# Designs tried in a protein design run: designed miniproteins, single chains, continued (2). Part 48

Each design is a single chain, and the fold is of that chain. pLDDT is the mean over its residues in the fold that is shown.

## One batch from the design tools (miniprotein)

Design m5647
Fold by ESMFold2-Fast:
Structure m5647 (fold): chain A 61 residues (1-61)
Amino acid sequence: EEKEIEEKWKENMEKLKEEFEKQLRENKPNREDPEEIEEIWETILEQLKEAFEEQLKKKKE
């Protein structure tokens, strides 16, 4: 069950990342390097993963 949830979460996060990157491109007049955008997104993704994992632990307890 956890593995299925984690897989779906990862897939959804990839979609969100793509949408997020698109929005950044549209709003920024001076296009940022993709690497900088990816680094910011990775940080957000890690925080979300940690929060998600914490929620799963609470439910299993």
Scores: mean pLDDT 65

Design m5648
Fold by ESMFold2-Fast:
Structure m5648 (fold): chain A 75 residues (1-75)
Amino acid sequence: MEVEVVMDVKASEKDGKKIAEEVGKTPGVLSAKAEPLSKDKVRVTAVARDLEAAKRAAEKIKEEYEKIQRKKKLE
């Protein structure tokens, strides 16, 4: 059973694409994409093979988003 994870994050299109690429590398994730909603908001969608992979995908989105936010704090 495939599970879709959708999260809106406050990030640029470039940062959103990086999040999607890293999420796509997660075991059990079948696909991941990032769609720009505005200049500073991106929708990240991941399709996971099962619920456990979906949980890993959601955690990975959060981790990658936090890494991007940390980099902005260093400015």
Scores: mean pLDDT 79

Design m5649
Fold by ESMFold2-Fast:
Structure m5649 (fold): chain A 80 residues (1-80)
Amino acid sequence: DLVKELNEALLAGDWAKFLELLSKYLGVSPQTVRDFLRGKKLIKDPELIEKLHELVAKLVDAMKGSEENDKVADAVDAME
């Protein structure tokens, strides 16, 4: 389950695994995913936007059933 693996990677602070899973799902490079998350690139592909909206909704739902999202914020800050 991609959503479960992404949630577990985020909670563990395993950004390498998180980026690999996301890049495979979106069909882009891990560096491109990093650039999107850091705000260095804008996502203009409607298909990618739709996939991200669906994935984010599922991740948020999974996180509500799990402890602590602080690691997500810390890991995003570490990527800058």
Scores: mean pLDDT 68

Design m5650
Fold by ESMFold2-Fast:
Structure m5650 (fold): chain A 66 residues (1-66)
Amino acid sequence: GLALELAKLLALERAMRAARELERRTGQKATVRVEVSPDSVTATARAGDEEVRATVRLSEVEELLK
């Protein structure tokens, strides 16, 4: 549904912003992974030994669509 697609986009956007910051701090290339759960989407950015997770709950996105 629309909520899931928007949650994926929001999680990915947040993780990509984190990935850019991690690349600046570590000087290493960052990778981004996205995981979908029944109630949330989590995107993880990793560069070297540093990792940042961004979680978006479907309930929060559904509220924004009202």
Scores: mean pLDDT 83

Design m5651
Fold by ESMFold2-Fast:
Structure m5651 (fold): chain A 75 residues (1-75)
Amino acid sequence: SSELRLLGLMLRARHLGRRLYIRREEDRTLLQLEGEPEVVELPATLSDETIERLARAADLRLEREGDTFVLTPRE
């Protein structure tokens, strides 16, 4: 599922000590891990509540910059 895929990337971001960028569009969610050029496309729009809940579970700090969420590993 898109939710499990996002959680997996969040956990990877935390373990690598890198930021994860999430950009929401009308019909999809785009994910990019800091330092990787590839953008992962999820074929679903995920809600703010879902993104916030998963970020908390992965122990990432969430900040919103317009239509982009920035998830930062906690030190």
Scores: mean pLDDT 85

Design m5652
Fold by ESMFold2-Fast:
Formats: C-alpha cells, sequence, structure tokens
Structure m5652 (fold): chain A 95 residues (1-95)
C-alpha cells in the first residue's frame, strides 16, 4: 500500500520518470527497511521527525528530489499514523 501511494505521488510529481517510478520506490523502500526497527525503537516523536524531513525536502530543488526522499517522508508520515490518501496529499504538497 505504501509503495502504491508513493508511486502515485512520484508519477504525478515527475511524469518523465513514470515508467520506472514503481521500481525506484520499491528499491528505496528496501534500502530504508533495515532502519525501520531502529526508528520505531529510538524515535518517540514521529510528528517532529516528519516536520524535519519535510523541511529538508523543502530546501531541495524539485529536480533533486528522488524516490528515496519520497519514501523516507512517506515512512515518517505512516509512523505518524497518516493514511495512504493523506500520504499522497502530503507528498504532492512538497514545494
Amino acid sequence: DLVEAVTEAAIRLFPSRADTAKEDVELALKEIEPFLDWIKKNLKNFPLTTALIRAILGDKFKAHIDAFDLVSYAVALKLEGKTPEEIVEELLALP
């Protein structure tokens, strides 16, 4: 479900990369997966983590935002309790 939500947002934000969006998102999620257990154990304030990631992505030029950036933000939003629909909306609201 997270792969589908991030893939939808990635296609809408970067249409030129639509053909590889799902593969890029799946690879990014697989890369972040080893850190999910550490994040759950060590980070008690997921809303603060989400706000920090959002600020970092806001400082990037849109052309420099990749699938790993989108997946990282989406994972933080999911840990905060956001639904797949809310995750898509938040990703599309990136500057």
Scores: mean pLDDT 73

Design m5653
Fold by ESMFold2-Fast:
Structure m5653 (fold): chain A 82 residues (1-82)
Amino acid sequence: MTDEELRRQTTAVLEKEGIPDADRIARGLSTVARLLLLYHSGVISTEEARRWLTARTGMELSDEEVRSAATLVWRHIRRRAE
């Protein structure tokens, strides 16, 4: 998946969740944050999220680290939308 494809999919996820200015928010997010949002929204599996995060960061992340990080990113975005 390219960074542009990742951004577009992140925008689509934010739009489905009812977040205003989804494209602007998605553009402001890092590649890692976009991957975590796709994982949180069920667009990608835990295995896919770990593989892609490892490829982008050079670090191996546990399932719990991926879930915790995804939850935090999503809470941050949701709070900004309130």
Scores: mean pLDDT 77

Design m5654
Fold by ESMFold2-Fast:
Structure m5654 (fold): chain A 59 residues (1-59)
Amino acid sequence: MAALEAKLKEVMGRIEKRKKDPLYEALYTAIKQSDLETAMEIAEVAMRMIKNEEERRNK
């Protein structure tokens, strides 16, 4: 579980930087309130969104 917890912590850190957006704030809250499995599923969705935005920022 250490690897899963580390991944979740990294994702939450990235979402926390974006909490000014209500969508990311809702995702952050959902992750905090969910069990580990559900939190990881939500985190994967959030990471895909973040990667898409970061790729756009690099242009």
Scores: mean pLDDT 76

Design m5655
Fold by ESMFold2-Fast:
Structure m5655 (fold): chain A 100 residues (1-100)
Amino acid sequence: SSQLQQQLERIRQRVEEGKELADKWSKEAKDLVEKSVKETEEDVSKADEQIKKLQDKLSELGKKSKEGDGSTAIAAAVGAAVYLNGIITVKTIKEEKEKE
């Protein structure tokens, strides 16, 4: 076995660790977004509070991405995409409710 095979195996392990972390942070983000969307649908006056909460989580992932390795950066990007979609969804609900 060549030294190249050992290097490729280390890369594979790091990619797999990044995927597992991405799945974890994606699920955490989806759960939080679903709760924020539901709370905004039930009480639109909480929309700005929910947006701020999701923006704070997005900011935290941005910091983790800068401080972490490549696996952390991949996971942070996946989680950030979910939070960004959640922020847009809550803003849309707020705008639609304010027009009625």
Scores: mean pLDDT 84

Design m5656
Fold by ESMFold2-Fast:
Structure m5656 (fold): chain A 74 residues (1-74)
Amino acid sequence: SYIDKAQQYLDQAEQAAKQGDLKKTQQYASQALYYAGKAFQENPDDEEVRKKAAEIVQRTREILAKAGLPVPDP
């Protein structure tokens, strides 16, 4: 599912950030945000999916900000 892909990319972004790999961090973070957005679009009435997608977006933005990378607007 889109939410599972978003979570996988978030996990990869966290690992890349821990390793100091800024390019991979930005790449995986962008993918996490993309799939989280798709999860919102496909499941507008699913509160649990929307809540999880919002959590992934927030966590991804925090990783980007901490790494000094551009944080996309919502």
Scores: mean pLDDT 83

Design m5657
Fold by ESMFold2-Fast:
Structure m5657 (fold): chain A 91 residues (1-91)
Amino acid sequence: SEEEERKRLDYAFDVLLEQIKDPEIREVAKKLYELLKNADLETRRLFLKALQAIVNGDKEKAIQYMDELIKRVTNPEAKEALKKLKELLEK
């Protein structure tokens, strides 16, 4: 069910957000999690993949997922947070 998948994603987000070592990246990612909390499942799955890439140190993949999210997301605050996260990853 969608509700069960959303709960599984929320558990995965909690674990991954705690594993982000860079405090600036972690804070922006936490803000994005709140902004995307009610987003569609595909957007939330894509954000999970982005967080996994960040935790794994795969900056190239994380940036690719950020670009895909920026194209999908309509909320201006979420778009700006995604752009900021991408900029932090490019350092």
Scores: mean pLDDT 86

Design m5658
Fold by ESMFold2-Fast:
Structure m5658 (fold): chain A 73 residues (1-73)
Amino acid sequence: DYKEELLKLALKYGKLLKDKKNYPKIAKETGVSVEEVKKLDEEYGGGDTSLILAVRVMEKEGKAPKEVKEAVE
């Protein structure tokens, strides 16, 4: 289920984002650069950033709807 997987990933990344030492781990798993993870966390905060990162992972796995993919690019 897309929503269940999205929620699991968002909760995982939300927890990791509480500590900046986890930026490289998040970057590796999501395919986003460490610099981009830092910018997202600083600009949008952990909640919005965790959802953006979760959507990017689902998109990479071919599970995200096109509309959601376009919204996070």
Scores: mean pLDDT 75

Design m5659
Fold by ESMFold2-Fast:
Structure m5659 (fold): chain A 74 residues (1-74)
Amino acid sequence: PETIRPSAEEQAYLDEVIERMVEALEAGDRATAERLLAELREHLQTERGYSPEEAEAVVRAAAVEAQLRVRERR
């Protein structure tokens, strides 16, 4: 799963989305977390030219990272 490498700008955007997901998950706002994942998936396909498969891989990685950050803060 190391074949997709974001640029520094893309990495900053991904980190921002992940932090917003962490905040939503800590607040118990699953609807906001799901919306952020859907928006990320659409953004990657529409603005970044990712395939649906590539976008899904990035979305899954972001969701895992957000869950790990929530767990580490406890």
Scores: mean pLDDT 76

Design m5660
Fold by ESMFold2-Fast:
Structure m5660 (fold): chain A 97 residues (1-97)
Amino acid sequence: DLERELTAGAVIVGLAVQLVSAENEGDKELAKILSETLDRVTEAFNAGDLDAAIEALREGIERIQKAVKEGKINPKSGEDAIRILERALAALEEVKA
């Protein structure tokens, strides 16, 4: 399915861009969460498991929100990453529906 494949590709690229941004800014905690989220999302897409990809994005968002509240992540970088992950989540939920 082309729409599903394009959506999966856009999600992976969006996560990778945020990961590179976090690494360049030296935000190690954000980079770790984004790297682990990207790995789980990629594994889920390779398995054809859209529900697992959605769950990985939700867990990633929650982890970033918690780390921002605990002062472990730069708030601006965390908010930008959350926005990208929320958009990715919405796109996958729309394709799933």
Scores: mean pLDDT 85

Design m5661
Fold by ESMFold2-Fast:
Structure m5661 (fold): chain A 66 residues (1-66)
Amino acid sequence: PVVLSDAQLRALGRRFGLSVAQVRAAVDLYNAVAPVLSREQLAEALGAEFGLSRAQARELVDALAA
């Protein structure tokens, strides 16, 4: 599972225009579905859930990938 420090949560929030609560929700969603979804499907799911562009969603998946 992805585990992020408070500093990392805040940094991702600033980078993607998300609140810390939204970044925590994105990490939780990523951890729940990463074992069963492809990277492309992960980007689609995160983009749809958090209102991110395709490019932003892919960058978020890359940032969360182990």
Scores: mean pLDDT 84

Design m5662
Fold by ESMFold2-Fast:
Structure m5662 (fold): chain A 79 residues (1-79)
Amino acid sequence: SVGDAANGAANAANSSISGQQQSAISGNPDVQQQSAQQMQDTADGMNQMSSISTPDQSVVLDQTADQAQSSASTFNNMI
């Protein structure tokens, strides 16, 4: 179904965010900054996809974008 594509994208993004969070705690400031930027890029991508999605799909994508943005901001502020 059309909804499966949005759910698949959100699931892939959540897996990527989890991996970037693990990279960010490596103790290397350059790696932490790069991981924060990649989480920000994920948030931007989810927001772009949300803008062209149905309202029901946008809820899932917006929540994933908010999670990525919050994680990016947290790790970027620790640098």
Scores: mean pLDDT 73

Design m5663
Fold by ESMFold2-Fast:
Structure m5663 (fold): chain A 96 residues (1-96)
Amino acid sequence: AEEEKRREAVRKLLDSIINSMADLVKLNPDMELTPEEKRALELGKEAAELLKKLTPEQQEELLKKLGEYLENNPDASLLEKLEFVVKKLKELLKKE
């Protein structure tokens, strides 16, 4: 299904970001991460874990909200993007 492909794309994107950060640290084991970089890595891990719990409909809503956020905030940092994703993931998992 098309929605399933979108879900997979979102998961792969987040996994790619997390793996790229992890690989960067492994290549430079003496690299000292800033507090912001450490926070971004932790948020990325949390986002990947929460993303696995979403329904297809919630995944589509997340993708839509993320798209709107990026359009309105083109200069947003990786940290700001990840904080937005985690916040929306937590909101979608709550019954309102």
Scores: mean pLDDT 68

Design m5664
Fold by ESMFold2-Fast:
Formats: structure tokens, sequence, C-alpha cells
Structure m5664 (fold): chain A 78 residues (1-78)
């Protein structure tokens, strides 16, 4: 899907050290979800793709930010 490709592109930015760019793309993709299920599914896909990122500190920072982004997106439907 287009959303999955955009998540993979954001992960590529993390691998290049472009953290702010990657997080902005994750916020755009997940924040533009049409319903709660899509927000949850896109967040899970992004977290899964983080397994390909080297460096514990970078991975932890991205995981913390993604969990926050996902929670905020889901809350919009409650």
Amino acid sequence: SAAKLAIEEAVSYLKLGQVDRALSQFRSIIGNSKNQQEAEDLTKEALKELNSVEGEALRQKAEEELKKIGKEAVARFE
C-alpha cells in the first residue's frame, strides 16, 4: 500500500540519520488515518519496520515517538 511504502521511506530517513524528517513523515502518515483501526495498523507496521534500524538509542527514541504518535492518532477517534 502507499501508506506502507511511506512508512518504509520514513525508516530509510532514520537509517540516514535524518531523525526529524522521519518523525515528521510518521506523524503525517499516522495522523492522517481515516479511523482507529488504520491508526493502530499503521503504528504496528512502523514499529515492526524499526527492527531494521541499527543502534539501540536511535531505535528507542523512534519507538517512544511512534508510540506517542499512535496514541494521539487513536485518541482522535475516541
Scores: mean pLDDT 83

Design m5665
Fold by ESMFold2-Fast:
Structure m5665 (fold): chain A 65 residues (1-65)
Amino acid sequence: TVTVDYKVYDENGNLLDEGTVPASELPKKILEVLDKNNLDSAIVEYTVKVDGKTVKTGKFVFKKP
């Protein structure tokens, strides 16, 4: 099973939310965090795990479509 550990920050580096979701649900979760905080974009740090084993880490800027 592929899961993602995520951390969502605002542009000033304030942590808004963190957790673990199935990889396919990550965009929806980020959109929910943005809506809750009345934001159009956020910085996302992530760790991708396959069967509990870390395979990739990264950071990106997410913007509402």
Scores: mean pLDDT 82

Design m5666
Fold by ESMFold2-Fast:
Structure m5666 (fold): chain A 80 residues (1-80)
Amino acid sequence: MQALAEEDARAAREAIEELEAELETLSPEQQELAEKAIAAGRRAVEAAEAGDSEAALEAEVELALYLMQLGIERRIEEEK
């Protein structure tokens, strides 16, 4: 269980790092979604480190939802 939580935390950290690297290239609307995703990812890491797998899962779902919304917004901007 702890090893799986560490793997989830690692995935969240990687997502945060990728989003932070792209922030300068994003529109203000996309930056807002990226910041929300980063905040959710950080909560997932903190919950995983605390051994709270339920809170980690909830934060991971929020991260995934914000990443999906960011992907949709990026696609809309590309099609303009």
Scores: mean pLDDT 74

Design m5667
Fold by ESMFold2-Fast:
Structure m5667 (fold): chain A 67 residues (1-67)
Amino acid sequence: GVEEDITVQRPEPVSMADIEEAVGASVAAKIMQDNFLGPDDVIRPGQTLHLRGLSAEDVEKIRKFLS
């Protein structure tokens, strides 16, 4: 769907810079905007990310990276 919520399953925190390396700057910027995050923010295990207007392929990349 156009809207997906993903709960972080990884045991260790990841930075938005790590996500940008995995998915690219445009997708990372969209995640930051939709989740009220900055580039220096850390995403923690159990945190839910709101994914909006991303392709199914980008959502799958994010899901795999956060698992």
Scores: mean pLDDT 81

Design m5668
Fold by ESMFold2-Fast:
Structure m5668 (fold): chain A 83 residues (1-83)
Amino acid sequence: DEKKKNIENLEKAQEKVLEAARKAGASQEEIDEVLATDEGIKKLLGEKLKLDEEEQEELIKLFREDPKEASKKLKEKKEELEK
């Protein structure tokens, strides 16, 4: 299922970005800045998940306000695609 795989790839891409940044000697603050950036999140959503613009903006806002809740919302969208 293409959409389900795209959501999974988005989560793994975030993990790889964090791992690469730590390996390069980035501080936790620098890592948080990358994850809080609208452009970084938008590229992951657009390229991997192909969400519409409204959904992208909603998730970007959630990532800035509550990254944990945003991750939960991505998981819910993944479950919706299974039905």
Scores: mean pLDDT 58

Design m5669
Fold by ESMFold2-Fast:
Structure m5669 (fold): chain A 85 residues (1-85)
Amino acid sequence: MKVKVVLKFADGSTKEFEIELPEGPLELQLRLAANAVLKSLGLTEIKSVEVVSENELIVTSAETGRKYRVIYDEETKTITVEELT
């Protein structure tokens, strides 16, 4: 299925993606969306993933040490990947 994913940078700028994701649990879809977005930035290694809730993850990049909040909004059917400061 195609899913809209929005990357929000720490400076407030945004970048939008449309990503093909397999059908499955929401947690898997969030992990795959985060991985695809980070790979588009040249970030291929994930240091850690914290499950905050059924629709929210915190992902840490091994290359930069930056943390990203990954959340699904059911109303807009959008996954947001937000760079944390």
Scores: mean pLDDT 81

Design m5670
Fold by ESMFold2-Fast:
Order: C-alpha cells, then sequence, then structure tokens
Structure m5670 (fold): chain A 72 residues (1-72)
C-alpha cells in the first residue's frame, strides 16, 4: 500500500541520514533540513493520516538525534 511504502521509504531515509551524521558527513541542521524537505514531498503524495504518522516518526527521530548530539 502507499502507506506501507512511505513508512519503508522513511526508514531507509532515516538510516541513510543517521549513517552520514555518525560519519561526520552532515550536521544536525542539515539532517533537519533534509527531513523537512522530504516531509514536504510526502505531504503531496500520501493521505493525511499517513502524513501525520510520518511527521510523528520524523519528530521522534530528531528528538533522539538531538539527545545524541548533546552527549558530544
Amino acid sequence: SPRDEAVRELGRFVNELQTKFDEGKITLEQVEKLLEEKLEEWSKRVDPETYERLKGAVKDFLAWLKSQDEQR
């Protein structure tokens, strides 16, 4: 389903961004910007319920990533 595909796409995208962040290739601010751009793209492709789910998952990931960055 489009919802299941969007959730899998988010998982792959988040893993890619986390790897690049851990390797020092991108900053936290760049991760936030890339996720905001991806959410804007998804808002045009998915239903509102799927969008809210993706937005929540992005918020949770960014909160976790900021917590990790504070420990550096």
Scores: mean pLDDT 81

Design m5671
Fold by ESMFold2-Fast:
Structure m5671 (fold): chain A 66 residues (1-66)
Amino acid sequence: SKAIETLERVLKQTDLVSVRAGLREALEIAKQEGNEEAAKIFTEGLKSRDLEKQRELAKKALEIMK
């Protein structure tokens, strides 16, 4: 799954800008795939500016998308 690949790439990033860019990309993929649960998690996650919170949300989205 392209969304899973994108989230795995996000978890390898170390800066907030790269993590947010990857999460935004994963959100668009989730919307295209019709995964409303993942899209909702990304939408809520992108409201935060905390790097660790962004990573926790990426992990949760991965669990739902697997």
Scores: mean pLDDT 75

Design m5672
Fold by ESMFold2-Fast:
Order: C-alpha cells, then sequence, then structure tokens
Structure m5672 (fold): chain A 97 residues (1-97)
C-alpha cells in the first residue's frame, strides 16, 4: 500500500492530521524511508506537536541506537506498543545485520 503517497496527497489538501496518519502507516511498513520521516517532522511541526517533530528528526540523523530509541518513543506516543518493542529488530532488518 502506498501510504506515503496518500500522506502527500492529504498534506497537499491541507489535511495535516490525515497526512500524519498515512505517514505513520508508511513508517510502520518501512521505518527507514527517510522521506516519510522528513514529511512527518514537517507535518507535526505545523500541527504544533514539537516533541513528535523532534523524534521524527532524530530518525534522519541519529546513530542506529538513537534511531531505535526515537522510533520506540515515537510509536509508543501513538499506542503502537507492539511495534515499539520491535524497533531494534526493525532497524536490524533494514541494515541487514
Amino acid sequence: MDYFQKGKEYRAQGKLEKAAEEYLKAIVENPFHDETWRELAEVFRELGREELARLAEEMLSGTAEQRAEALRRFLESFGLFEQAERAEELLKEAFGV
């Protein structure tokens, strides 16, 4: 499913909350798509959700360990505790380690 593209479409329409929801689905499927994290950081900044914007930005420039922590905290903020527990596993899968 192209959740990233749906997020872009909602953002273009000014539907920031719906854009964030679709971008969240995109990162659940692929947490290492940097473009999704950049869009998510911008959307949360526009919504005044500074903590979420900061966590999304940490995904773009952090070490693997920092990215795992940021991803875990970000997913927990949305009640996605199962995915948060797997943050390190998801990062290892993407890095092929």
Scores: mean pLDDT 74

Design m5673
Fold by ESMFold2-Fast:
Structure m5673 (fold): chain A 105 residues (1-105)
Amino acid sequence: SPKERALRALAAARDALVAQLARAIAAGDEELVALYAEALLRLGDLEARLEAARTPEEIIAVLEEAVRVLREAAERTRALGDEEGVAALEAQAARLEALIAELKA
């Protein structure tokens, strides 16, 4: 279903952020840790909203918000010089945008 696909895509984005958070913790980079932790909390709130969604329009709205969260996090990550983190966040944002396009078709 569209909702199951959206939940899986959001879970994959969260898994990617968990990996970046673990890398930032290992590096002792407190600014990156705070950034990735904040983005994870925001995606967690969106997952709860997605589980409550009942229409395709509501599902798309949550995914569009998730893309905004990921792109905002990517810009902040770029300012901190973490090119690997930027690439990971942009890849997840692009994946969600592709899913949004499919769901609108």
Scores: mean pLDDT 91

Design m5674
Fold by ESMFold2-Fast:
Structure m5674 (fold): chain A 70 residues (1-70)
Amino acid sequence: MEEALAEARLVAGKKLKGKELTPEESRLIGKALELAAEGKFEEAKELAETLPEDVKKAVLEAIKVAEELL
């Protein structure tokens, strides 16, 4: 769980490097990655769908990495 969350956060961080995120976007990203690390992939993907397209793509890739580690 912790390893999957750490790796997902690294992937999301690399994809979102240089993007200015709002506090709300940062909160939703964190929640989606935590849900994915808990094995709640459907809920994580639903939260990611509420994000702007470029941010959503980065978060969905991070969720996939968490899926592969669990």
Scores: mean pLDDT 78

Design m5675
Fold by ESMFold2-Fast:
Structure m5675 (fold): chain A 80 residues (1-80)
Amino acid sequence: MLTEEEREEIRERTLADAEAGLASTDDPEIKAALRRIEELARAGDFLGAERERASRLVPLYYERGLITEEDLQRVQESLA
């Protein structure tokens, strides 16, 4: 069970990552995925945010050549 402090840490990290991603790209599909992750994290749906990141955002980053195949695999393994 996640503590309140652990949930807040995950929320802050997720929001910071989404903000950094939004600042680094003009791709509308990536921006839509990042906004969805931000929305889910703000609502306290951290599992939903992680799933959106792994199933939509990270594959998009790979398709655009912004991350390596190793980065993609590491994220997919975290949900296995």
Scores: mean pLDDT 72

Design m5676
Fold by ESMFold2-Fast:
Structure m5676 (fold): chain A 78 residues (1-78)
Amino acid sequence: ELEEKTIKNLEKLFEKGDVQAAVNLALYYINKGDLEKAEEIARKLREMGHEKAALFVEAQIYRKKGDVEKAKELSKKI
């Protein structure tokens, strides 16, 4: 169970450029069904030059949506 303090800490680390914190935050939102926030994190990761991390998050979003074929396609690019 991720406490509110843990989420706020992950947000601060992501803002400082911590890619792993960004991925963990995105996975938290995917598991909660907040795909819009997960998509925003993937977009920011790509803008920061972390294309493979962005593709990983996008693949998990498509898996959550049930689009397993699209998720596999994105995973091949990682």
Scores: mean pLDDT 82

Design m5677
Fold by ESMFold2-Fast:
Structure m5677 (fold): chain A 79 residues (1-79)
Amino acid sequence: PVVRLTFTFPSYRKAVHVGTAIAIEGIAYGAEVRVVVEDNTLTVEIRHPSLEVALELARRAEDIARAAGATSISREVLP
């Protein structure tokens, strides 16, 4: 399973900073994290053998993004 998060921010710099913070959190969770920044949009894909762990990191990522001023947040779970 892959948890995909998409965030929109007011600026490219903010998207980069948040993406970096989420990647660092991924290390603590033992999760494989793909981070893509394009303009002011940040896409994060979280891979972990445990969906529960991937979802815990996803909630943490969403909290970081909200605190940083994300203007939109979406989540999907892929097979």
Scores: mean pLDDT 86

Design m5678
Fold by ESMFold2-Fast:
Structure m5678 (fold): chain A 67 residues (1-67)
Amino acid sequence: SDTAVVELTSGDARTGGGLVKEGPFKGERVLVGTGPTEAVLDTGERRAVGRILERTATRVVMEITKE
């Protein structure tokens, strides 16, 4: 399974902006939507869904399950 590490910027209360630091989409800016157990990364061209492994105010670590 692919693990993505995303650094969050809180500019929008519904969807956070983020930069992928490690894993799939590394170096890309994404919109991040988070639920209780899953997160969605949207690059504008593709959408990936993952299970949240770690969540803080500034970071989400997720295992990508669908792209």
Scores: mean pLDDT 75

Design m5679
Fold by ESMFold2-Fast:
Structure m5679 (fold): chain A 61 residues (1-61)
Amino acid sequence: MEEYKKKLKELYEREAEESMRAMKLTADALASGDEELRKKVSEEIEERGRRLNEEREELLK
């Protein structure tokens, strides 16, 4: 019971950290003017987000 709450808190913290990282990477890519780099950054962000979502779904079972 308490273990679930702790893991959920840690997940939320990691989600927040990933969101911050994603915003910075996106800003850097936009500033570069490189459309291909923007696509790569977007794909990486989506992949990492998918992994976090999968972990969240497992935790909620």
Scores: mean pLDDT 79

Design m5680
Fold by ESMFold2-Fast:
Structure m5680 (fold): chain A 74 residues (1-74)
Amino acid sequence: MPSEEEIKRGITDIGIGVAKLVAELLEKKGDLKSAEVLREAVERAERLREEGRYDEAIRVVLEAFREVNKLNGL
């Protein structure tokens, strides 16, 4: 059974991976502003992840997706 920390790390890795993929797709679509929001969040989340601050890393990614939704009127 994985530890709580291993589960949080896994969720963080998935969140960062999804944000990277979405940022790349937005850049290809020409939505540079939304892509930049996600790329900045990825860089911050990767630093927090390296520090073992998984809850904060997950929050940064989620907040970035909320901001992208607001920029698109969602």
Scores: mean pLDDT 84

Design m5681
Fold by ESMFold2-Fast:
Structure m5681 (fold): chain A 69 residues (1-69)
Amino acid sequence: MEELVRRAAEVAGRLYEELKAIPGIKSARVTVELVADDEVRLTGEVIGTPEAVKKAQELFERARAEIAA
């Protein structure tokens, strides 16, 4: 549990920095939720241009895949 949460937090931190670097992002939040003892949910909200939101979605998908190993 703790190792999974720590890994998810590290991935979320990198994701947040990548989101901040996207031109056209007005705000970004990345949330890590422990939904079960061995299951973590990576979620977030992004506000920006349609192009920036699309890039953010791709980064979220990559981050989720990394957490899932």
Scores: mean pLDDT 78

Design m5682
Fold by ESMFold2-Fast:
Structure m5682 (fold): chain A 85 residues (1-85)
Amino acid sequence: MEHTRRGLEALAAGRYEEAIRHFREALREDPGNQEAQKALALALARAGRVEEAQRIGKLFKELDPEGSGKFSEEEKERVAKFLEE
């Protein structure tokens, strides 16, 4: 997906805030995108936002412990709420 790809390019370039924005958009479209989930946590950690990285990792582990990528509408709303701002 374009957002995940652009996020990874920004992450590789050290543009962590730009990477975070792209991964947030990727997860808004597909909360089950495990690549974007892991990349967002990494980008947040590299940006010094360690608490946010830990929170997002815990959220995805709680909502999708098996890494199936399957989310209910309620679970998608919880992800969207976290990704807002």
Scores: mean pLDDT 76

